Designed miniproteins, single chains, continued (2). Designs and how they scored, part 77

Each design is a single chain, and the fold is of that chain. pLDDT is the mean over its residues in the fold that is shown.

## One batch from the design tools (miniprotein)

Design m6671
Fold by ESMFold2-Fast:
Structure m6671 (fold): chain A 86 residues (1-86)
Amino acid sequence: SQGFVDRLRQALLDAGVPEDRAQKVADAFGEQLKGVIMTGDVISRVNSDINNFINTLKTGKSVVDALNDTKFNFVDGKKIRDALLS
């Protein structure tokens, strides 16, 4: 869902990630979700993963550390991190 991509992109922007890089990270996240059937349970869990990432950022961790520490259920966090660093 585009809504998840927009929410992750905004969280990255709020954390000081440049817009072009935040968009690449959010697009990589959305690309990994394209193969996932969006049931209510899946939507709830994806939103929980994004909220956990935001909460980890609020503890003062770097964006890279927050991405590494967030246990994403439907995406490979390493691929998201690699998109941030490219």
Scores: mean pLDDT 80

Design m6672
Fold by ESMFold2-Fast:
Structure m6672 (fold): chain A 99 residues (1-99)
Amino acid sequence: MTLKQKRAIVQIRILKKIDELVKEYIKNPEMTLEEFRQKLKEIFIEEARYAIENLGLSKEEVIETVKRVLDVLLDLSNPRDQAFKEEILKAVEEELEKL
């Protein structure tokens, strides 16, 4: 399997889980925005771990793939979205350092 194919698998898995989380957030009146943000962050962490453990991607390749997904999903001209991107990247980096 090529690096391109591995990156595509990671992106598809993340996007599918984000779509499912968005649908859950809309349907669940008890889910706070903070809980949504924490679950979103966990999706990135878990899929980053999956990419290393199951696809054999390096930490650097995983971080770059996560950056590309965040660049597609978030408006980087918005300071709030930029701060959230940095928060997710930091959380992924910290979790991958434990491996």
Scores: mean pLDDT 83

Design m6673
Fold by ESMFold2-Fast:
Structure m6673 (fold): chain A 79 residues (1-79)
Amino acid sequence: SGDELLEKGKEAFEAGKFEEAVRLYTEALEIYVKEYGPTHPKSIIALVNLSRALEKLGKTEEAQKLRKEAVDRAEAYNA
């Protein structure tokens, strides 16, 4: 499930395995978007965690783009 992948991603992140965390968070995001849609809180949480893992890998531009997307999605959900 998406919840299981998100938890595994969090474990990988805490262990410093940032590339593995990116993979797991990306898979969790895909499942959450398919099941709940892109503006759902679960999708936004996965996107925020993915952004943080990318920042740890030095992919600053990609991380910043996903952070902006997470803000846009959160605003759409609360509208």
Scores: mean pLDDT 87

Design m6674
Fold by ESMFold2-Fast:
Structure m6674 (fold): chain A 106 residues (1-106)
Amino acid sequence: MMAVEEAKARLDAAVENLRKLVEQGASVEQVEKEINRVVAAMKDVADAASLSQDEEVIQEAIRHMERATLEVKRYAEKAKMPQAMIEEFLKAAERDLLRLKIQLLS
């Protein structure tokens, strides 16, 4: 059971690690591994936010995840990652984002 703030901090750390790996010219395998860590961290943010029942907390989590999604897409494109891998990442991110957005409508 992770607090929303802890989950967001872990997501930020994973995105920052990905940025550093891309800037250092890391291998496709290293970049893919870090993108998978970002996906896991995004799921943790969505899971933690879904338990809060606080609309403001959920809205902040959505904004945080949307920003992280755009940053990761940009870094993956800079690293020239396969388009199929980028699309798989975007689908995973959108699934967790839609889950939280549906909760706000309920």
Scores: mean pLDDT 86

Design m6675
Fold by ESMFold2-Fast:
Structure m6675 (fold): chain A 90 residues (1-90)
Amino acid sequence: SELDKVVRPDELLQKILEEIGFTKKEYTLGQILYGVYEYAIKHNLADPENGDIVLVENTPLGELFGVKSFDMRDEKGIIELLLKHATIVE
């Protein structure tokens, strides 16, 4: 599974992960995906009209991803955004 791939987040993604207690240098993509969800919950970023949509405009996560919002159900899209800020460990 792609979620089992071990990755090393860059300094910008690491800053997001540290806010939720993720202080390691390497994680699986699944662990980082969970970290993104924990960050969204911590900052109350869910759209009140559609809880599957995360509103990230003017947030560090939105600046990192280069988006105003994303669909929490779009795991492939979120992974693609994460891989711009993480290197796969071989």
Scores: mean pLDDT 85

Design m6676
Fold by ESMFold2-Fast:
Structure m6676 (fold): chain A 77 residues (1-77)
Amino acid sequence: SSLEEDLEQLRERAEEWMRLSEANRPVAEATAAKHKAELVELEVSSPEEFFDYIVEKIKEILEGKKFPPRMEVVRRV
């Protein structure tokens, strides 16, 4: 189904982000500074952990909890 295909794509993108996150850290830091955004470091070891984090953040927004200020997210290795 299209939903299953979308989930595969999201997993692949999460894996790519995790692989590149350390190399992309200086860009994330520069973007956070430029936009006065908070830099958030995630201690995640797998794409599944990163996906779970994103799902929880989406749930918080949908539940009407206080929207956090603009953030740049980077994986801590």
Scores: mean pLDDT 62

Design m6677
Fold by ESMFold2-Fast:
Structure m6677 (fold): chain A 65 residues (1-65)
Amino acid sequence: SAEFEADVYLALGLIYLELGRKYNSEEAVEKAIELFRKAISLGNPDAEQYLKEAEELLKKIREEK
């Protein structure tokens, strides 16, 4: 179901967010953002909080250049 797919996208997004956080990886955070947006589009609003967190992390990584 779309609900189950939303949960899978959320879980994958969380994995990429942790990788981005640990390695300061802009690519991993961008992937997390994409995955959280897919989770939201499929009906999982819990992903909105993690999307904000990922966007904040992306800004921080870009500012450390």
Scores: mean pLDDT 86

Design m6678
Fold by ESMFold2-Fast:
Structure m6678 (fold): chain A 87 residues (1-87)
Amino acid sequence: SAAEKKKKEEEEIEEARKKGEEALEKLRKKAREALESEDGAVKLREAREEGMAEAGEIADINKEVGLETAKKMDEILQEAKEELEKK
């Protein structure tokens, strides 16, 4: 029973991490698209809303992975915002 519980926890962490990486890659792509767009601020806001929703779903699988993903998303969004403000 302890071995089965550990395997299930490891699988949940692995799934959460995989979803987190996919969400971060998606957000980086959307942030780049926002920087190239005339409506960059609107697109960046939409990317933030979608990214935070995905981070919430990851947190439902594993809270620590979800929180780590959300922090990395905030960093990506902040860098993109600063680049937009320089234009």
Scores: mean pLDDT 85

Design m6679
Fold by ESMFold2-Fast:
Structure m6679 (fold): chain A 80 residues (1-80)
Amino acid sequence: GMKAKVTVVGKNSWFIEVEIELEDGTVYRGTVVSESTDGTFVVLTYDGKVFTLRLLDGKTFSELEVGDVVEAEVLSITTL
């Protein structure tokens, strides 16, 4: 699938905010609304897109800190 660069922009006990940069340079910002133990996660972007992605580094968002940059595979993109 398409690769994306995912940057953790904000994190607390209630939310994880990320920036998603696609290979074409398009950038989206949103919040992680679900995550699974296999590295699959869903981001709801502020412009109304739903990204389903999978982390390629074998980590979960619980292991990531603000400023961390990871690669993910884009599994789907839908528009609300």
Scores: mean pLDDT 82

Design m6680
Fold by ESMFold2-Fast:
Structure m6680 (fold): chain A 67 residues (1-67)
Amino acid sequence: MTEEEAIEKLRERLKEEYGFSDEEVDSYIATLKKRAEMAGLPFLEVAYIELGEFDKAIEILEERAKK
């Protein structure tokens, strides 16, 4: 999944489940990008966690811990 695809998935979910506006989604995505930067993680890893794909997020984190 590309960063663009992850952003679109998050946008759809936030708008449908929580009634977010596009402006509110953009603010949320900006917050996630900041969290990723602060943690030293790619945005895609943080996006997987937010989408509830914990198994994929854990796999990526384990690969990084072995470096």
Scores: mean pLDDT 70

Design m6681
Fold by ESMFold2-Fast:
Structure m6681 (fold): chain A 81 residues (1-81)
Amino acid sequence: SLEELQKEIVERLEERAARSTGEVRTYLLTLAHELRTHKLSAEEIIAALETLAQLFRSLGDEEGAALMEELRERAEELKRK
């Protein structure tokens, strides 16, 4: 479900934040908090994941970017239902 996907995104962001420092950690924790406290549409989740994939690529984190792309594909599948 979309709610399960949103929870998984939050968990992944919090896991990545634990391995990050400074501005990146603050950004990821803030985004995880927003996702936990607000009900987002599928479109908003897709947009957030696209932004995160680009962020991780800019940081040289190819694995993190790939994970965000996988979650985006799952969000698009849920949007079609």
Scores: mean pLDDT 78

Design m6682
Fold by ESMFold2-Fast:
Structure m6682 (fold): chain A 76 residues (1-76)
Amino acid sequence: MTSSSDMKLFKEIKQKLIEEGFSGPMATALADMIVDAYVYLGVPVEKAYEIALESGKESKDISDAVDLAGERAREL
């Protein structure tokens, strides 16, 4: 279940991704992946953010970006 801390982190990351030039839907999906990687995989937030940024820039759509980011996060 999403805690208040996880929700705050999600909101902050989503805003940073929007500032980087991602669309709202893309920023939302990538922020979900970053929070998931942090909470369930123990990936540091900063590393998960870098992975999401790179994956979002390389991917043609949201599904590809999420899949690529998730794969990269699991290899850390």
Scores: mean pLDDT 79

Design m6683
Fold by ESMFold2-Fast:
Structure m6683 (fold): chain A 83 residues (1-83)
Amino acid sequence: MKEEHVEEVVKAAEEAARKLGLSEEEIQEIVDAIRRRMEVDGEPLLTAKAVGPDGVEVDVIVPASLRTAEEIAAASAANAAKA
């Protein structure tokens, strides 16, 4: 997969996670999971809709078959609940 494409997806996911108030450690875990799946497994990505703390809809990009997709969705919901 093209390095440019992977970088764009990573940037989008990182930005969305930061807007949801995730820690740098959590953001890095998400980034690493995306990089591995796109570069190693060629796995398709899904866009999940999450609600941020201000009620703003944020698109979260997750690997289709990674359980981290469920974890990211749960973290996004938890961060929305904090507000």
Scores: mean pLDDT 57

Design m6684
Fold by ESMFold2-Fast:
Structure m6684 (fold): chain A 113 residues (1-113)
Amino acid sequence: SALEEAIRAAAGGAIEAMTVAYEEVKDVDPEIAKIFEEIIELLRRALEASVEEAVRLLEEVLRKIEEAIELLKEKKKTASPEMQKVYDQVIKMLETVRARLEALIAEVRAALA
């Protein structure tokens, strides 16, 4: 279906973006890297799920992304200038993924209403 294709495209794109973010932090912040691994796993599960279950998994992904953004903002306050730049870049990537997934969930929920 068009909804299944939209979910696969958006979740796939999110996995790609989150993998890039993971590579940027895996050697410098293991705590953040672990959260990104959990987000990627949820996105992979969404790719194989029914439309209804995929929406629930994507809503969990959004919660984890928001928690990660807030944690990164806190870490940035005491970070070195070099690490502040890494955190700023990763926060922008997460905000982009969040916006795309929020738009997708709204579209899918409207179609299922």
Scores: mean pLDDT 88

Design m6685
Fold by ESMFold2-Fast:
Structure m6685 (fold): chain A 81 residues (1-81)
Amino acid sequence: MSDEERLEELERKLRELLRKAGLDEEEVEEAVELARYLMEVARALAEGRLSEEEAEAIGREVLEKHGELLRRTQAAIEKAL
């Protein structure tokens, strides 16, 4: 499976999980888009395209701007596990 196919499958499963946990469609799509972004940051770090310091800075900005959505998404995932 290509990286794109793997990402599509993970996104589909994440959307289903979040919907079952009671998030609305807007929250589900925002969470999936945020997950895509964070996955790309993680890949860039692993491939040496980002430094650890740059990845940490991005993570801090994401938490500042989207921290509440991240907390709700994490709680939904933990309840599903």
Scores: mean pLDDT 76

Design m6686
Fold by ESMFold2-Fast:
Structure m6686 (fold): chain A 70 residues (1-70)
Amino acid sequence: MVKLKAAIPTTDEEVAEKIKKILEEYGATDIKIKFEDGYLIVEATFPSEEKFEKAAKEIHKLLEEHLEKE
């Protein structure tokens, strides 16, 4: 099993919901999502490294589309 813990610099509830759906799609358990100090804190447990890698790629793509750079 692979554990994910990430702090994402967003307060967008839509991004949080999309991340939750991606995690659920790849069979993640123990999903914890909260906003803290301007970050979206995401924790989850994946049944395999392959599912973790696929979920991580989709989350990364989502964040590239929603985060502004300066």
Scores: mean pLDDT 78

Design m6687
Fold by ESMFold2-Fast:
Structure m6687 (fold): chain A 82 residues (1-82)
Amino acid sequence: DAARAEAEARIAAWEAETGVKLSPQGREDFIRDILEAPPQIAELNKRIEELEKKYAETGDKRYEVESAKLFAAKGILEAARA
């Protein structure tokens, strides 16, 4: 189950970098949402750009955490397609 292993690895990396920790259920929900109802890569890219711009303008770590989460989601989707 390569897609699931990649998802778990990318979530773990995101948790390590941001200091945010998902519950076991929250982790399962995140993986399921990405793999079963995947967002479009183009829409993820647009949202990442918006969050990075807001982080640059405000310094608010909330935007950094959110953009990193979307990068993890994008990586999971790209790995699932490979």
Scores: mean pLDDT 77

Design m6688
Fold by ESMFold2-Fast:
Structure m6688 (fold): chain A 94 residues (1-94)
Amino acid sequence: AEEAREKAIENVRKAMEAASQAVSKLPDPELARKYYEEILSLLGEAVRAIREGDYDKAIENLKKAIEVLKQLPVDASEAIRYLNEAIKAVEEAK
């Protein structure tokens, strides 16, 4: 259970790095900032929920972050992949 929780948090951190790289490819820096702040807010809430044992809330916020990443006009597939791995790890922690 502890290993699954740490794996979930690790994958969220990897997703944050991948999302930062994807957002940096946007030509509009104001739009890039808006998307990045929204993604970080959702992922921050997900990590907090994981640490508090609220796994359903964690999965909800991770899924919302994936939907934001899908709206980006750049390739965010690596960030989405890490978030799907985080969701699997959270489900194992239940």
Scores: mean pLDDT 86

Design m6689
Fold by ESMFold2-Fast:
Parts: structure tokens; C-alpha cells; sequence
Structure m6689 (fold): chain A 63 residues (1-63)
């Protein structure tokens, strides 16, 4: 679900990127010089049960 994908995105921001979990996704991307595609790839690699579509939707909601 998109809600599960939001939790996964927050986990990647906190545990992989070392940012506060509530950091806007756009700010985390800018600080680390990574694309939205790269963040989606990280989320789906670490949480293979989450679809790319749900990860992308979550990323838009967390901008």
C-alpha cells in the first residue's frame, strides 16, 4: 500500500541517508544529490514487497 511505502521511504531517509525521518523527500534528495528514481530503487531494493508504483506515489506525498 502507499501507506506502507511511506513508512519505507521514511526508513530509508533515516537509516540509509542519515536524515531525520520527517525530512521532506525533496530536501533529502537535494542534500544527497540523488534522483527520485534512485530513491525509488533504494526503497524497492530494501523493501521488495513494495511496488515501484506505490514507492513513487509515497515519494510524491512526502515532498
Amino acid sequence: SVAEAEAAVRTVIRQVLGEPADTPASAALARHGISRQTLVDLVTALFPQISRADASAALRRLE
Scores: mean pLDDT 82

Design m6690
Fold by ESMFold2-Fast:
Structure m6690 (fold): chain A 101 residues (1-101)
Amino acid sequence: MMSEEEVLERLRERLRTELGFSEEEVDTFLEILRAFLAGDFAKAVELFEAYVKSLPREEAGKALAAVQVMTDVLAEAGEPLADIARLAARFHEIIHAHEEA
């Protein structure tokens, strides 16, 4: 089982190596993950919505890729699948709303 620090470092590594995320983008997703792991679902959603609204609509696929990486890391860490699914569903709704606005 992964510690919180190991989960955060795994997310950082994957966002940098697989998606080419900037340090600022990585730090944003680490804050989202910290909020989720602390049980603050509302804060995780708020931080993600702010990030998505900062993206050009053409880059919505970048947010989708980041959600997939984050959910994979959370599943690897042994987080409850129901909580991961709830987070992913809400994040997908935010991305979809941004694309349609």
Scores: mean pLDDT 84

Design m6691
Fold by ESMFold2-Fast:
Structure m6691 (fold): chain A 103 residues (1-103)
Amino acid sequence: NEVLEELLRAMRHVDAATDAVRAGDLERAVAHLERAEEHLERAYKLSKNEEIKEQLKESIELVRRAREAARAGDGERALRELREAILELVSALLLLIGEEIDE
C-alpha cells in the first residue's frame, strides 16, 4: 500500500523533527518537516478514501504550522503543532489499516 508507505515515511520525519525541536536544533527540525510535508502530499494524492484525505489534509496544515513556528524560533509552538499532527497521523494510519483489513 503506497499510501501507507508514504504515511510511515512522513511519521518518521515528524518524529525526527520533534527530537530536533527538543534539542534546540530548529534548522534540522525545519528540514525534517519539509520532508514530512512532501511525503504527506504524496499520500494525499495517492489516497482514494475521503476520510483519510481529510486527516492527511489536516496533518499537512499542522506540519506547515510547526515548520513556520520552528522558522520563527518558537520551539514551544512547534511542539504543540507537532503533537496535534501526530494525533491526526495516527488517526489516518488507523483508518488506512482498517480499510486494508476490511478489503
Scores: mean pLDDT 86

Design m6692
Fold by ESMFold2-Fast:
Structure m6692 (fold): chain A 55 residues (1-55)
Amino acid sequence: SAEKAYEVWTKEYGPTAGRAVALAVEITRDNKEALIERGWLSEEQIQKFLEALEG
């Protein structure tokens, strides 16, 4: 979740980094279909990206 990403990245890099990563998670989730349709990312790549950011 964006909240988990915020907590993980805030711990290591501070709250500005945590907010930026949380926003990236939300944007990726909200635009998943568009990213796949454009061929920019596969569903598997999106899942692995989100898992990595959420810790």
Scores: mean pLDDT 82

Design m6693
Fold by ESMFold2-Fast:
Structure m6693 (fold): chain A 80 residues (1-80)
Amino acid sequence: SREDRQRAVLAGAGITLLRLRLYILKKTGTMTDEEAEKLEKKLEEDMAVFEANKHTLSPEEYANFRELVADLKKELKEVK
């Protein structure tokens, strides 16, 4: 449905914002274990919403999201 697609798109946008937050925390030297944990939790929540609604997305949209998630997961492991 349109609502399911909206949920998927908003979840993708949420992960983009998480990546921006990680970038800012790294550049300002303000990363903490608590901030990393919050980012991981939000990533898991947004991933669940996206995967539940992935059927509403084009293959290109889904592939782009999977790359964003993989990159963010890698970066989060490096700061913990």
Scores: mean pLDDT 83

Design m6694
Fold by ESMFold2-Fast:
Structure m6694 (fold): chain A 120 residues (1-120)
Amino acid sequence: SVKDKIDELIEKISELYLELLKNNADKKSVIKVLQGLIDLLDYAYENETDEKLRLEVLRQVGVALYNISLLLEEKDPELAEKLKKVAEEIEKILNDKSASAKEQLEKARELLKELLKEAE
C-alpha cells in the first residue's frame, strides 16, 4: 500500500540518520539523509491522496531538517543555517491554510532539491 511504502521510506531515513550520527554528521551522510527526505516527499506527492498523511510527511521532513541543523551548528555552521532556514520555511508552508497538502509538498520538494544542490 501507499502507507506501507511511506513507512518503509521513513524507516530508511531513520537508518540514514543513525549512520549520520555514527559518522559525526559528515557531509556525505547529510547528503544521504537529504536525498532520503526528497524521495519521501516525491513519493507522497505522486501517490498519496490522504491530506492528513501528506501533512504528517511534511511535518516529519521539517523536524528532521531542524534536528540535523542542530548537529551541524559547530561542525558546519553555514550548512546548519541553510537547513534551519529550510525547516523554518516548511513550518510556514504547514501553516498556510490556503494551500492544498499537495501544493505544500510541491513547495517543500523544490526547497529540499535546492538545498541538496547547495550541500553538494
Scores: mean pLDDT 86

Design m6695
Fold by ESMFold2-Fast:
Structure m6695 (fold): chain A 100 residues (1-100)
Amino acid sequence: MEEVKELLEEYKKLVEEHEEKIGEIVEKLEAGEELSVEELELLLEVMKRVYELLKRKFELAVKAGKVTEEELKHIKEKEKELEKEIEELEKELERKKKEE
């Protein structure tokens, strides 16, 4: 149990560090500001990681019978939206790399 607590604290530090940076990037996006190549790369990495975690958690919830058909449809739609956003960000990153 103590070893699990140590791992959780390290995970929390990683999340907090990424959360601050992502918060700044999201604010720039909402303001219509252009992101740097480094900011786009970080955002993509975090979004892809969040997508994989959500997908895995959702699969477990479905197998446990804890998700309604309506919730299933809603989550599936959100997954598709996130996939599209990731694809668009990847295309923008490639464009910026060609310009710089």
Scores: mean pLDDT 70

Design m6696
Fold by ESMFold2-Fast:
Structure m6696 (fold): chain A 104 residues (1-104)
Amino acid sequence: MKKKIKVRLEEFDRKTGKWTLLDEFEASVEEVLKYLKERFGLDEETIKIIKDIIENPDSFPKELVLGNVRISIEKKDGKTIITIDFRDKKSGKPVRLTLEVEEV
């Protein structure tokens, strides 16, 4: 099956105490995995687990922790919402990546 993913990137702003939207785009599974590797430098094992969650979310618990990466999985209106919370190594700030996965 082909999957369409809506990606939303937010960063925590210490000055305001609020999450700021940095980026929002649509991507394929392959493009999302490339983005995680190239933009954030996530390790190959973490990227593989994220791929497995996108392909079969029902095989995973609603929340899991992979080192410093926290992943939550929710189903809403026939879509799978994957939230990935981690710290950006370059900025040192908390970031939240939201993946809204839809089967096409």
Scores: mean pLDDT 81

Design m6697
Fold by ESMFold2-Fast:
Structure m6697 (fold): chain A 56 residues (1-56)
Amino acid sequence: PSLVGARIVSGYVRLPDGRLLGPGHVFQASDLAGTPSASTLVEKDGKIIPATSLLP
């Protein structure tokens, strides 16, 4: 399991360059260097789960 292909439902992900990814964004492999907020939820395979549960 990985964040790649997951869609942000609520919260945000901060990228190393300071950009924020918000609701509606679908994770790409290049986005995995980002840090989700503790409350960030994503949808993957029809399920809504904490983004932190899919981090390596």
Scores: mean pLDDT 76

Design m6698
Fold by ESMFold2-Fast:
Structure m6698 (fold): chain A 71 residues (1-71)
Amino acid sequence: VTVTVKLTKKREEDGILRGTGIASDGRKVTVAIDLKTGKAIVIFDDTGEAVQGKVVKLEEDGTVVVEGTVT
């Protein structure tokens, strides 16, 4: 699956970008991205469903695209 997120809050610490934002479907999400490996996890706050995968796009404006598998 592909998830597009607009991060509204973000913090980079020890090469991990952590943030919260809104997915393209309007759901609130929590995101963690390993900037060294490109591994990412997106957690939907309403259901607790997680998408684990890789960052395919990361923009300065906080737009993030992750491709992965729902767990």
Scores: mean pLDDT 82

Design m6699
Fold by ESMFold2-Fast:
Structure m6699 (fold): chain A 77 residues (1-77)
Amino acid sequence: SSGLSLEEVEEHLRKTVPALVEKEKDALAEELGVDPEAVSAEEMAEAILEGLRLIAKHGASAAEEALELVRERLLEA
């Protein structure tokens, strides 16, 4: 197979996503439609990881649900 296992993908994302959020928080907030000042980098990283876990588990068809989940978590934070 050409892909990584779901657990390997998740471990890679756990290391990569927090660093990306630290660097690109404002850009990610704009894409997600949230105020970067209202959300910490840690909260954003956790929400994005949760969304990516949903996609990894259920496939690309879960992308819209994952995006809504991320937005909802960040708006409630």
Scores: mean pLDDT 75

Design m6700
Fold by ESMFold2-Fast:
Structure m6700 (fold): chain A 95 residues (1-95)
Amino acid sequence: MTEAQRLAAEGSALFLGGVVFKLLGDLEKAKEYLEKAAEYYERAVAIDETAENLADLAATYEELAEVYEELGDYEKAEEYRKLAEEYRRKAEELA
């Protein structure tokens, strides 16, 4: 397993935790886990810019947008939605 693959695997575990906390209504925990997931995926993309890593980062930004919207931070929600769209397009270009 490469360093980028290890970082992506850690990001994936944190992403799943964040989604679970969001479903349970623990928005602060969801935010914490998803922000950490984004950091791991950002590091993975910096090392190895694959369609998979870009798509996983985009999905993480989309979940962060939903959490920020539920918390009433509409400005951050919009920022993360734009990032999700940007990284999804980058992933599609490499696929």
Scores: mean pLDDT 90

Design m6701
Fold by ESMFold2-Fast:
Structure m6701 (fold): chain A 104 residues (1-104)
Amino acid sequence: SKLEEVLYEFFLKTSLTEEQAKKAAEVLSKVTEETTLEEIKERLITEAGVPEELATEIVERLKLLANDAPNLYKLLELIREGKAEEAENLPEDLAKYLKKLNEK
């Protein structure tokens, strides 16, 4: 999916292996509005095989960009729907996350 492709590229920039990045993208693509940041960290470790230190860093980065899990879910849904351009109507922290995903 488009969301998994965007997340895969994001995770490759976080020093994950290709296999870990693919699995991490799958983990985030399954996030719902009820999924906590703590649950995301646990799933990155258990399902994607991400080392705990790096999983902590990823979650802290997501916090800085989206503040909380419901806002992260809204961002991920916007990417999934191909409406990343509508990020200008989102809180500034969500717009920062989309800009970071578009950095080369």
Scores: mean pLDDT 69

Design m6702
Fold by ESMFold2-Fast:
Structure m6702 (fold): chain A 94 residues (1-94)
Amino acid sequence: DDKIKKTKKDFKDLGKQHQDTVDQYRKVKTDRDNRYKSGSQQARRSGSQQTKNDTDQQTQNLQQKGDDLKKKAQDLADQSSKKQGEYVKLVKKK
């Protein structure tokens, strides 16, 4: 009985962490796209190689952060799925 309750809580907690991570990923992706667009327009208008280089570096840093969040989201989804499978098996045994 306690095992069923614990497993249900565990997969719900993992599902919430997954959703929070996906929301963070979407925000970082939007920030990256906006930074690239704004910085690229500014570099074209000014002819500044420094502005282009700074924009490329900031965009790359945001891309890396996004990739890390995407990997974390995939790991959390896998863990949640495994825990949900355990919960279903426990409920079927009762």
Scores: mean pLDDT 82

Design m6703
Fold by ESMFold2-Fast:
Structure m6703 (fold): chain A 67 residues (1-67)
Amino acid sequence: KKEEFKKEVREILKKFGEELDDETIERLPEDETAMLRIELGKELLKNKDNEELSKKLGEEFQKKVDK
């Protein structure tokens, strides 16, 4: 559960060239923002071969987070 969450966050961050330590990831709230990040990562994993779609998904995600 918590390990699953940490794994998903790490995989998403690696896709974007970002890294967070375990302690920082563990402090991330499993709230709306964290769920949106996981959702984005799952969409990126499903469309791994489409870089343009990944870019578009990232922009849409950023728009939602800015709200």
Scores: mean pLDDT 61

Design m6704
Fold by ESMFold2-Fast:
Structure m6704 (fold): chain A 60 residues (1-60)
Amino acid sequence: SKEDLEFKLLFYRNVLETGRWVLEELEAKGAPQELIDRERRAIANTEEYIKKLEEEVKKL
């Protein structure tokens, strides 16, 4: 339903904001490169999924 898609968008947008905050913290602390790279991949995957959800909402 439209409500389910809107809930998913809200949820994943919050996941994205958290991921960006975590990445900024990892970079600021000089965390190991593998952790920084993992978080960057997680952010990119979340951004791609949000784009797919936004396209599904537009089809409604």
Scores: mean pLDDT 87

